# Designed miniproteins, single chains, continued (5), part 78

Each design is a single chain, and the fold is of that chain. pLDDT is the mean over its residues in the fold that is shown.

## One batch from the design tools (miniprotein)

Design m18708
Fold by ESMFold2-Fast:
Structure m18708 (fold): chain A 84 residues (1-84)
Amino acid sequence: MEEARRLAEEGERLYDEAARLLNEDPSDPAKVAEARELARRAVELYDRAAELAREDPAFVREAAARAAAAELVAVAGETELALA
């Protein structure tokens, strides 16, 4: 459980940074590309955290929801690059 919590915390940190970059200037392709990469890494970390904590359904659901939110940021970053 400690490892799962650590991975989820790291994922949350990366997700928050990705969201911050997109909010600062969504028209800056460099910031959008960085946000997209951070969001993709957050998804990977949340997925690993859920796998490690699979005996805790509440934690798994929380991690899955966060992974879904991070996935949206990763996809939005690609769309923003096309629109910028």
Scores: mean pLDDT 76

Design m18709
Fold by ESMFold2-Fast:
Structure m18709 (fold): chain A 59 residues (1-59)
Amino acid sequence: MSFPEVENARKLSDEQIAADPELKALENAVIRAVIDDDPAAAREAARQLDARAKEILEK
């Protein structure tokens, strides 16, 4: 993704995302919102994804 909101999420591997059920749910929420053509929902889910990714990356 090119969104600045997912900068931290881009540092995680697919395995790290799959291992965390919250990250996996948020990743699915972003994908779903993009498919449903809902940019506001996609942006919100991306922010939550990035915040969770930051928590994992910081420890």
Scores: mean pLDDT 73

Design m18710
Fold by ESMFold2-Fast:
Parts: C-alpha cells; structure tokens; sequence
Structure m18710 (fold): chain A 86 residues (1-86)
C-alpha cells in the first residue's frame, strides 16, 4: 500500500511540474495515471478523498484554470503525504 501511495505522489508531483511548464496534455495524463493507482488503494475513505481532488484538478485543466488545477493537486499531494507518514 505504501508503494502505491508513493507512486501516486510521484505522479502528482510530475503533474504539478508539467502544469507549471505549460504542458497541459502531459499533466492530464499524469493525473489520470495517479487516479488509476489511487483506485487500487484498500482504504476506501483515503481513496475517495484523493480521487475527489484529482477529479477537480482534471476539471480545472480542461477549463484552462492552471492555478486551480495546481491547488487541487497540492491538496491531493498533502493527503498522500499524510498517509505515507503513517
């Protein structure tokens, strides 16, 4: 489970960097990959919290709202970091 959390966090970090570089298609693909990994988590509450933030981030990317997308990805990252720390 910790390995899935770490992989999801790495993908979220890469997505944030892609958005900062203006690479919106890359960022969307990275968020989708993170969502697939998060969907494998056994903790349903944690899964739902992270997926909610990733879904909002994708919506913001599709609307061209980079600042809002980064905000939701930072929130997802924070949730993942807290879960990794145990």
Amino acid sequence: DKELLKKAKELVDKAIEALKQGNFDEARHLVEQAARIVSQLSDQELKNKVLSKLEEAVRAINEGDVDTAIKYLEEAKKILDEAIKK
Scores: mean pLDDT 86

Design m18711
Fold by ESMFold2-Fast:
Structure m18711 (fold): chain A 80 residues (1-80)
Amino acid sequence: MEKIEELLEKAKELLSPELVELLEKAVEYLKQGKLEKAKEEFGKAVQLLNDNYKDNEEILKLFHELREELGEEANKLIEE
């Protein structure tokens, strides 16, 4: 979770408040073990990213790192 919090702080500097809110909701649902809701909110964030930031390599890398960390934490919840 610490790595996800660092990536959210980076997101707050680079992304719109709307996109950050969707990412924060996804992380909060993941912390609650609500995997389907976390996936839904993250999916909304990915859609908004593709509409507004498709040409920004730094933002795309940030989203790739967030997706990897969220997926790893979700897998830990399924295995525990």
Scores: mean pLDDT 76

Design m18712
Fold by ESMFold2-Fast:
Structure m18712 (fold): chain A 62 residues (1-62)
Amino acid sequence: GRSDALYEAAKELYPGNGLLRQELVQIARDNSRDEDIIDALRKAGLSDELIELVRRRLREAG
């Protein structure tokens, strides 16, 4: 699912950051559309590398 996609992306790039994993899972739950998830990540100031990994995993999950 989308929450799993964001959790695994955060774990891959930032394995020590449990708070980030929880935040990304919540962003996925709060947003019904992939585009809105990506916009929320940009507004939160997250890295382009993480955003592109999330975008790729969301495409694979859909």
Scores: mean pLDDT 83

Design m18713
Fold by ESMFold2-Fast:
Structure m18713 (fold): chain A 70 residues (1-70)
Amino acid sequence: MEELERDIDVGVKHLYLATVLVAAKNAGNQEIAKLAEEYLDRLTAADRAGDWEEVDRVFEEGKKKIKELE
């Protein structure tokens, strides 16, 4: 159950950043698009490495930085 909960959590985080990236690109907001792409890439790398602490850290940092630009 904990493993499944973790997989769902990572998937939700990935979807959030991917949604922000697509929305920013459609709006022509290059600054937010670049930021979302950077954090999406970092999140994907951490997930592939099985580093779930890094996944959480990257996601929280990315959310904060994106919010500061909104």
Scores: mean pLDDT 80

Design m18714
Fold by ESMFold2-Fast:
Structure m18714 (fold): chain A 100 residues (1-100)
Amino acid sequence: MKVRLSLGLAAELRTVDPSVTEDSVLSLEELTELLKKYFEKAKYKDEEGREAFDTSLGRFVKNEDGKWVNAETGEPLSSILSRHLEPPLSDETVEKMLNG
């Protein structure tokens, strides 16, 4: 299966691969590799020693269950990302991509 990106997600992924555009059509494997590179590059440790990401999609931290959530809203990163993909992927599929 191939997926297209929202403008916002395409802009974020362009920071790790300049060839990515809103017209890009990616396999799940290609998307997974790009997301892993993106999060690794955007990852930092806050003053409390917690891993965090600071992106235009929001600031993300691990909650007590070890899941990535938006620091302001508590919304799961998997839920946010699934809304930026066409066709929409299940939150479970996106979560496997982030943790796999």
Scores: mean pLDDT 76

Design m18715
Fold by ESMFold2-Fast:
Formats: C-alpha cells, sequence, structure tokens
Structure m18715 (fold): chain A 86 residues (1-86)
C-alpha cells in the first residue's frame, strides 16, 4: 500500500468520525497520520512541521466540546499533505 493510499484511508476515517461524531476514531486517525509522516517523510523539517500541526489538532480535539471544526481542519491538512505526494 502506497503513502497516498494510506493517506486516503486516514482521510476516510476522519470523514467517518465527522459523520458519526466519534472523537475516539478521529484521534486514532490523527495518530495514524503522525506515524505515517514520521515513517515516510524524508525531509525532517517538513516532517516536524506537519507532525506539530497534527499534534496541535489532536490536543484541540481532546479538549473540544464541538469536534466538527477540528476534524474538518484535520481533513484539509491531510488533503494538503496528500497533494505533495501526487
Amino acid sequence: MSVLEKLDEIIEKLRKALKEKDKKLALEAIEEAIKLILEHEEDPIRATAEVLRLIGLEIELERAEDITPVIERAIELLKEIKARYA
């Protein structure tokens, strides 16, 4: 499975979490994205920047009373990351 295919699976998990309002599923998806970037991004500056943005979203999501805007931002960030591999 390619990085692009794995990113698509993670984005679909976030879309499912958004539809079902499942905070746990969204947190699991963000953790999977962090691991994927750390394993596959060869530029350490880019990897660090992307991981820090994802960790920030994870912290916001854990504290959020309304998870919808946080999950939407996570989906947009992962789409942005995916565009670099396309």
Scores: mean pLDDT 83

Design m18716
Fold by ESMFold2-Fast:
Structure m18716 (fold): chain A 84 residues (1-84)
Amino acid sequence: GKYAELAIELAREAIELAEKKKDPVEAAKLGLKGVEYARLGLKNPEDVIAAIAAALAAIGAAVLAYLLGEKLGNKEAVEIAKAA
């Protein structure tokens, strides 16, 4: 479904920002947005499996952003990642 696809795309972009660009704030923001879209997907039973996969990917991206934020001392990235 639309929300699961958006969540997966945002999770992919968040992981790329965290790993390749080392931008924990933008990675955390995209990870959080991905989790929000995955939650919207969970409202439709037919999309549940895709939404769960998208949510796991987005959570992984947010955790990576959190760890990078802690390592760099970036409080904004840590707080945004916690919201995911």
Scores: mean pLDDT 67

Design m18717
Fold by ESMFold2-Fast:
Structure m18717 (fold): chain A 62 residues (1-62)
Amino acid sequence: AEEGIKAAERGEATRASTGVYEAGGPKNPQAAMDGGAMSAAFALAGHTEESAYWAKRGADEA
């Protein structure tokens, strides 16, 4: 639940801070994968609106 969401957020923030997202150019495969992981974490926690937001964000980067 909340701890799982925080863990997913920390993973996403770490990837952003290490420049992994920049390696993807105009579309970033790592950002797309992190969006999918965040979407799944929010869905498992029952946060359907946040899950939809992250699914869209991941799709925009794919």
Scores: mean pLDDT 61

Design m18718
Fold by ESMFold2-Fast:
Structure m18718 (fold): chain A 85 residues (1-85)
Amino acid sequence: SAKEKLIEELEEEAKRDQLSEDQQEQLELVIKLIRGEISVEEAAEIMLEKIEKKYGIKFSEEEKKEFYEKMKEEAKKLEELIKEK
């Protein structure tokens, strides 16, 4: 399936490019999202929590909504790539 092929390509790319720890964690999150193991909302929460912890900041509910909407757009782009390839 296209979804399985995309996951395999992402895993191979991670090995090939020797990604940083932050990039590896982000890629793992994307793979989980593609697999349907987590929702876009859950993925957004995890990313926001990591950013808040890293920079010692707290996002407002409005900022969290903006981030969620951006994550939804990125997920939609990935879905289109799977559909077209």
Scores: mean pLDDT 71

Design m18719
Fold by ESMFold2-Fast:
Structure m18719 (fold): chain A 70 residues (1-70)
Amino acid sequence: PSEEELEADVLLALGDIYRAIGKRDAEQGNKEAAKESYKKAIDLYEQALPYRPEEAERGIKDAKEDLEKV
């Protein structure tokens, strides 16, 4: 993979981590922390869009759906 693709893969992984943190915070009733984590996940996925568009778009959609549930 190119360096840009590897960087995008790291951004996707970080997005997934923040989405997981948000989900745990939401389950624990910490709504504000959950919203912050989901918003960070969305930002990270958006940064990955140019090199990993399909994966990034799925991540953005899923994180936005999670954010709407909080």
Scores: mean pLDDT 87

Design m18720
Fold by ESMFold2-Fast:
Structure m18720 (fold): chain A 69 residues (1-69)
Amino acid sequence: GEVILRVGEHEAEEARELGEKAGVPELGKQLADAIRATARAVAAGDEAAYREALERTKQLREQLEKVIK
């Protein structure tokens, strides 16, 4: 419900800020969008959308981690 969407929005904003600080704002924005999509899929009970958004989030997190580490 609303709690999942709020947590997702908070994590998405942190991802966007991290991307900006790391000099990759587009990557941070893409990760934020993927996190929001994951939260929406959980709230909607959409298992297929959840699996797709999780995979996208994982790929984008790995890309961002390679830049900041």
Scores: mean pLDDT 82

Design m18721
Fold by ESMFold2-Fast:
Structure m18721 (fold): chain A 74 residues (1-74)
Amino acid sequence: SSAEEQALRDAANTYTNKITNELLKYSEETGKLSEEEVHKITAEAYGVMKKELAAGKSLEEAYEIAKKKAKELA
């Protein structure tokens, strides 16, 4: 249902926010990422979260895959 799809999007958004917070800390500590670069990497991570959740992976599995992608892009 559309409500179930919305719940998955909300979950993906919540877990993506965790990645965003880690990237912002990395940016503050190292100066290697701008806020715009953090935003772009976050958008990619959100896409990965949605894709993996749609493929039937758990939130934890999707989060680990998205986090790995974010680290590769940073």
Scores: mean pLDDT 83

Design m18722
Fold by ESMFold2-Fast:
Structure m18722 (fold): chain A 102 residues (1-102)
Amino acid sequence: KIEEIKKKIREFAKEILNVLLTKPYDEARKEVIELAKKFLDELKPYIESLTPEEKREVARYISEEVLRVQAYAISLGKDPDEVARIANEVEELILKTLEEVL
């Protein structure tokens, strides 16, 4: 079942939101990218056991959570361009990592 993976994705989303809200751009970018890399490495064993359809659902869910975090951070007064740059880098890492395990 993918629900456990989705729970981990939501926990990751909370971590990146906290970094975006508490750190200046340069530090937030570095920490979010490090958290994303660590999170994706932790997810690899779970993803390897999934069907291709479930892998696509997980990828889409991560992307949706990243967009939700981006929207929420902007709503709280964070610079839209800075948050978008971080979100785009996270999305690129997600796509690259998932291609390696698909």
Scores: mean pLDDT 82

Design m18723
Fold by ESMFold2-Fast:
Structure m18723 (fold): chain A 98 residues (1-98)
Amino acid sequence: SEAERERIREEFRAELNRAIAMAIAGVLEAAERAREILERMDETLGGEETRRLLVEMGLAGEEDSFEEARERFIRELEETAKKSAEMLEEVERWVAER
């Protein structure tokens, strides 16, 4: 049913948002978690519906293929997690010097 399919889409949105939150928190495993989620999304919804969901969430461009959307999202999560981890380390050093 459409209602069940929308529930599945909302569950995947929540999982992707949790992976984004992990990246923002500096958890380096966030990108690997997102790869697992995207693989399950492709298996469950198909590549085109997964691509559209990523576009709707602002995680991909409208002209991106599914593979381009996936690679862009994963790369940005990896970069975000590294940057956030570095910022956290700087804050911890700053606190330790006080």
Scores: mean pLDDT 87

Design m18724
Fold by ESMFold2-Fast:
Structure m18724 (fold): chain A 111 residues (1-111)
Amino acid sequence: SAEEARERGREFLLFWVESTMKELGLKLTEEERELLENGDLFGLAKLMMKQILNDKSLTEKEKIEKIIKLATAMGLSLDQVKRILDDLLKEGAITKKLKEDILKAYEEFLK
């Protein structure tokens, strides 16, 4: 049924996101779990990127690499990544330089 198909799709998405988070060494926060439960994948991606950016143990290069892996795993377009990074820049969570470096790296990765 359509209802069973939607429920299986949700379970697969949850498993896939949790698996991706584990591979990236990220922990799913309560806020990120609520966004996932509500199907807000854009909001989830934004919080996950913010978690990577706030990790003081990571170099800028490692932050770029993890964000590219996350964006690729979530199937985000270049425009979607740009919108997320523009929001993060407005919030003061990322520098203009690092935003430009991430966008350039993602554009090159998508070629």
Scores: mean pLDDT 80

Design m18725
Fold by ESMFold2-Fast:
Structure m18725 (fold): chain A 97 residues (1-97)
Amino acid sequence: SSMEERKREAEELLREAIRKLEEAINAAKAGDFATAVSYAQEAKELAERANELLPDEHIERAIEYVEKAIEAAKAGDAAAAVEYLQQAGSHLGKALK
């Protein structure tokens, strides 16, 4: 693919990842930690695929925050999970510039 096609594909993956993070936040707020972990893992996989296509420091930071969110959700810490997922979303948004 051209560089423009790779960028478009990466941006689509990042938008999907942000949607999965929103679902994870909603699940964590509802106390559904299993669902929150599942959506967060999907968001991480999408972000990792985007980073392979177009490496970006903000994507790398988002992946770190998603990993922290998964650990918090597994521990039943809704407040920490939501905060880390929001930080991940903010970094993915910066990568979409």
Scores: mean pLDDT 92

Design m18726
Fold by ESMFold2-Fast:
Structure m18726 (fold): chain A 86 residues (1-86)
Amino acid sequence: LDKVIEEIIKNSYILKELKEYESEYDVISKKPLIGEKVVQLPDSNLLFRVEDLVPFLKEKKIKPTEKEIKKALGIGDYKSVKELEK
């Protein structure tokens, strides 16, 4: 799971797409609620909701598949940035 998340984040194409999405996320997406699955990009203080991020990645047809992305990005409750980095 951690390796898949790292592959997504470290892949230059995926990271570029996610960094571009990040600039819009503050405007259009809502803050995560307690219990929501989230991910944070390196060098970012913004938490992405998995429910918002997965459809974005699916539309871009990014590998791994949507199923693998859902599995990798989101078996965590929203707690804190520090918990997500573990």
Scores: mean pLDDT 49

Design m18727
Fold by ESMFold2-Fast:
Structure m18727 (fold): chain A 99 residues (1-99)
Amino acid sequence: MKITPLGLDEYEWFARYLVRLYTGTKEAADAKLAEYKAQGKSPYEIIQDILKEVLGATASKEFIDKLVKLFKEGKFEQMTVAAVAWGEGRKDLAEKLLE
């Protein structure tokens, strides 16, 4: 295993970002992240839970991986539009927006 220079996985950063947006405050986000940690949930599971709660739809691993890539590249607007399209049942459009 190679330790990344930042000490955190890209999935972990994306999970923190989504929880912060979902909860609206730093205090609520910190509390929700602590709750997930107590439940033993991985960053991937946190991402999937938040996307299901916000969008009402279960995301595939491939879709989540592409969202994390857009997040890493700073393409937040494209990432958000793709996530909304997936939640609206437009999975075809969501996948096309990730290309």
Scores: mean pLDDT 73

Design m18728
Fold by ESMFold2-Fast:
Structure m18728 (fold): chain A 76 residues (1-76)
Amino acid sequence: MKLSRHEAAGVTAKSALSLGVSTPEALKMAREILESLPEEVSAEEAIKKTTEALVKLGVDRKEAEETARREVEELL
């Protein structure tokens, strides 16, 4: 499955908000994803980038990965 970089940024924002990250911080993370990705990305790349952004914020890697995957699956 392919996502636009806007959809990938949305996954990052929703994942962060789901884990209790503040709205301004979640939006900052989404913006960083939007600026770092090409126009189309794989679902796996979106999950990976969201996971790394959440881990940088102190979220557990396994929890971050599971949350990102759930948000990508919700887009289907």
Scores: mean pLDDT 83

Design m18729
Fold by ESMFold2-Fast:
Structure m18729 (fold): chain A 93 residues (1-93)
Amino acid sequence: MSKEEIEKIVEEIVSKLPLPEEDKEIVREFALEAVEPGLKTLSDEELEDLKESVKKVEEMLESGEFEKLPREDQIRLASLYVAAKAVLEAKGL
């Protein structure tokens, strides 16, 4: 998968986040840095752990619990979530 394809996946996920545009830009930058190592180093067991983490964050987004977190924690959690989801989509999972 090309760098441009990964960037499009990340942008699509970020666009759906309940964050201000300024914070979305920060999340996008951190997620892009995290995606490259994730694509190269994850085992099948680590990919299953990643799927579980994505589900937990999606539950927090749906329940409104995510929006109750401090801004720093929202940015950090969203960045990890976007990177994880992009890695899974890139691997066809």
Scores: mean pLDDT 79

Design m18730
Fold by ESMFold2-Fast:
Structure m18730 (fold): chain A 78 residues (1-78)
Amino acid sequence: APATVVVTFPVKDKVEAEKLARLLGEQPGALSAEVKVSETEATVTAVFESREAAERGAELAREYAKEREVEPKSIEVR
């Protein structure tokens, strides 16, 4: 079944959120990736074909955040 990765950043990190959405959308098993920006947050939503692909996407999001020295508010697999 499809699974979704949701990564929420502070709005100050919206550029990194946009880059992460592109990176996640290019991963094997990715169906879609989008970014929604509010006054306080930038939220990446990436849909994957399987739970396994989504778990790999979430791990890549964690590594990306660490490498770019940005701190997401949350990383969730749904």
Scores: mean pLDDT 88

Design m18731
Fold by ESMFold2-Fast:
Structure m18731 (fold): chain A 77 residues (1-77)
Amino acid sequence: SARDELLAFMAEVQEQVKQISQLPDPQQQLQALIELAERMIARLRELRPRLSPEDAAAVDRAIDQLEQDIAQLRQQL
C-alpha cells in the first residue's frame, strides 16, 4: 500500500540521516542533507495521489517545510 511504501521510505531516510551524521566534513553533511531533502520531496510527490485527502494535506505541509529547510541549508553553504 502507499502507506507501507511511505513507512519503508521513512525508515530508509532515518538510516541515511545516520550515515550523513558520520561524514567528517560539515559542508559534505550540508550538501548530503539537501540532496536527501530533495529526494524526500520527490518521493512524497509520487505517493501523494495514492493517499487520503487528509494524508495528502499532511504531505503538502511536509513538502513546504522541506523546501524551507533546503533554502535555509543552502544559505549555510
Scores: mean pLDDT 86

Design m18732
Fold by ESMFold2-Fast:
Structure m18732 (fold): chain A 94 residues (1-94)
Amino acid sequence: SMTDVINLFQAISISSTAWLLVNSPHMPKETKQQMIQNSISLLQNINGNIKDKSKKEEVEKLIKELQTLLKNDSPVEDIAKVIFKAVDVIKSAL
């Protein structure tokens, strides 16, 4: 569907953001935190459109993991790994 195509493009964009987080060591922490929060919000919106219950639950679990990593000020590399996993699940669900 058109919605699935749009969600796929948004997921790819989130993946690009995750890559920038890891490969921009001089980016301000506040900017990186905002980018992570924006990525979580986009993932939540995409997840609302997933019809496959199993894949939706997988994405929900990964969103919760991201929220915990952000709250704990975890390394950006660990945050990016979870974002990439969420994008892979979304790509398989759409």
Scores: mean pLDDT 86

Design m18733
Fold by ESMFold2-Fast:
Structure m18733 (fold): chain A 69 residues (1-69)
Amino acid sequence: ASPEQIATAAVRLFERGVITEAQAAAIVQLALEHPDWSAEEIARALVERGVITEEQARALVREVAELEA
């Protein structure tokens, strides 16, 4: 996934009330800092840091996969 796809997924999840604005910003920042990371790697790192929940991480990975299809 590109950083742009991860950012788009984060915005969509925020608009649907799945994540907060602060969580969306954290996802976008990490994706820009690590453009070669997969959505799974971004999600895992944020769960390990306590920024997002495992449920939110699964939603992010799924949203990015749907954007790539």
Scores: mean pLDDT 87

Design m18734
Fold by ESMFold2-Fast:
Structure m18734 (fold): chain A 73 residues (1-73)
Amino acid sequence: AEEELLKKIEEQARAIVFSAEGILKAAISFLEKLEKEKKLDTSEEIEQLKEQLEKLEEEGLPEAIQRLLEHHK
């Protein structure tokens, strides 16, 4: 049924978002470590990644995935 497929798509999309959040957090931590240990100026890149992470956490799913779920509803 379409409803079962939609639920599976939502579960997979949430898993993908969770993985993407994890990758962004890992990248931020790595850049923060480089800034602290190597004294590299990565503050601009860190802020850009934090903004992307906050947007992803606030919006939940990327717009493209949200549109996909809407089309199947």
Scores: mean pLDDT 70

Design m18735
Fold by ESMFold2-Fast:
Structure m18735 (fold): chain A 97 residues (1-97)
Amino acid sequence: DGNTPLHLAAKYGHTAVIKALLAFGKKNGIDLARLKNNTEDQDTPLHLAAKYGRTNALAVLLDHDPSLANLKNSKGRTPSKLAIEAGKFAIATGLEV
């Protein structure tokens, strides 16, 4: 699927793992939260958190970098748009900046 460990942690809502991976990336000068997966959609970890309704994962990622909410995948979808399409309206509201 071309998912990084951070993509999988976001998809499954593992907030402690997300925090550990973000801290690791910061220490090594890598912004892991901005990496797109190698799926056809080229989603960031925030796109997966929004699509799968992982409110805690979404909160941790947005606390790290609020501008992640503005990133579009290969189909032109923001995390908010994916949340709406998946019926995750509470998440979509949390992504309005």
Scores: mean pLDDT 79

Design m18736
Fold by ESMFold2-Fast:
Structure m18736 (fold): chain A 89 residues (1-89)
Amino acid sequence: MDPKKLLEEARKAIENEDFEEALKLLRELKEKYGDDEEVQAEVIYLQGEIYEQLNEYDEAIALYQKVVDEYPQFKELVEKAKKKIEELK
């Protein structure tokens, strides 16, 4: 299964507020693609968006900060995460 397709399905689940399905897809991505750093960075970012939608802002900020600190090579994702931190602070 293509990790990009699973990431797209997870994003759609988050947009639809289907957090149970989103968390299931993110868990599958984490288990099957643990060696893919870009996929793992996207999983952490999307987990941040779930906490943000649940109004758990401290948890969301911590996850976005983890993307910035642990995955700095993924510049576009890092800039998105930095913007989220600024918006929630």
Scores: mean pLDDT 87

Design m18737
Fold by ESMFold2-Fast:
Structure m18737 (fold): chain A 87 residues (1-87)
Amino acid sequence: MLQQQRQQQAQQLLSQLQQLVEQGLAELEAQLASGSWSPEELRRRAEELRDRVTTLVDQISSLDPSRAADLRRLLDGLDSYLDQLLA
């Protein structure tokens, strides 16, 4: 695959990743504030978000290995944030 094509695909997936994180965190925060979801449901939904983010990170890292370290730090940051949010 040409480097240019890989970069374009990586950029599209990165945009999807940013949207997923923003929308997923907003939903979790809204449900936490409303009290509509149980603590168990909130944890389950947070794990679903984490799994989807991990899948996109793996795909982006495969297309652009130079981003792997930054994306791993993003995952670590997300895990820490979710732990704090649901504590």
Scores: mean pLDDT 81

Design m18738
Fold by ESMFold2-Fast:
Structure m18738 (fold): chain A 64 residues (1-64)
Amino acid sequence: SRKEEVEELTRKVIEQLKAAKSYEERQAIIQATLKEMREKGFSDKEIFEVLRKMSEELEKLIQS
């Protein structure tokens, strides 16, 4: 289901963000994820859900 695709993509991107060594690498991961979601035909709501979860994890990684 699309819900499973959203959850799987979110898990994958969070793992990639945790492995990233620089701001530039994290930015590239975010851009690649956005492109993948658009290419797969994700709705704005689904894209927003993934981005929200990514944002929460990024805040933890930068020790905000």
Scores: mean pLDDT 80

Design m18739
Fold by ESMFold2-Fast:
Structure m18739 (fold): chain A 95 residues (1-95)
Amino acid sequence: KEAERAREEALRRGLSESEARRIQLGVEIGEILRLIGEAIDALLAEKYEEALKKEEEALKLVQENIPTKKLSDEEIKEKAKKAVEGGKKFLEERK
């Protein structure tokens, strides 16, 4: 896992536990934002299955790393589907 590895590497380089945790969180947020961006790009390219997959991956990373509430796989799929369908409808209404 990249975020965990980044934390361990920071600690190995002599950063404090607090600094290492901040770096880990930054990597986690960066990966989530990257996946959301890729989902938007896929949606714009009309690659709806790819957009759905990227959205599901982003939601799973949120669940693993920035948890307030754990979502089931079914809940993740439903949220991802709703987001992709909403985006698709938005794009269809623009042209």
Scores: mean pLDDT 73

Design m18740
Fold by ESMFold2-Fast:
Structure m18740 (fold): chain A 63 residues (1-63)
Amino acid sequence: MIEELKKLAEEYEKLARVYQAGADALSLSPSPRAQEMANRYRELADKYEKLAETLKKQIEDLE
């Protein structure tokens, strides 16, 4: 139906998962620098997850 928006939502989901996985891996490091990067990656994961969720809701509301 709205194929381009579905692809965009999938891309945002992929980005969210990549950043979340990166944050989880970095959070296991005792390095303060790694902990700071983990926090930044979580913020990016949350941002892209919300963008994907918003697009999915818009697509569902139109279907």
Scores: mean pLDDT 81

Design m18741
Fold by ESMFold2-Fast:
Structure m18741 (fold): chain A 135 residues (1-135)
Amino acid sequence: SEEEKKLRFMQLVLDYLNELERDILALAQANPEVTPEQIAAIRKAIGTLATKVLIEFNYGLEKKLSLEEIAENVGRVIEDGLDKIASLLPESLKPAFYRTVAEHAERLAQEAKELGLEPFAEVMDRLAAYYREKA
């Protein structure tokens, strides 16, 4: 059903953010230029992004928005959150960060296609292309 597709979409995005958090924190912690205070700020920014994604999904479900509208709104929240996380990183780490983000978005787009979530796959493909150009 449409409702089941929206819930599956939410689970995929949360799994994506969880995997992305692991890789971003590993990238940051491996670099001696990154302070413990910057690590804490990055963790907080990732948590804020996850919370904003959940708020956007809940809003979309309550307002009975289409999967396409929810995908576009969630994509914008992800982009805004990732750009904020990038701003907390040293310039030397930004290319690796953008590459990691793009690779995860490409994987999520493929998973979404396999599950019949085409509008979401299109949003994730655009997000991947955007961050590939920044890398």
Scores: mean pLDDT 86

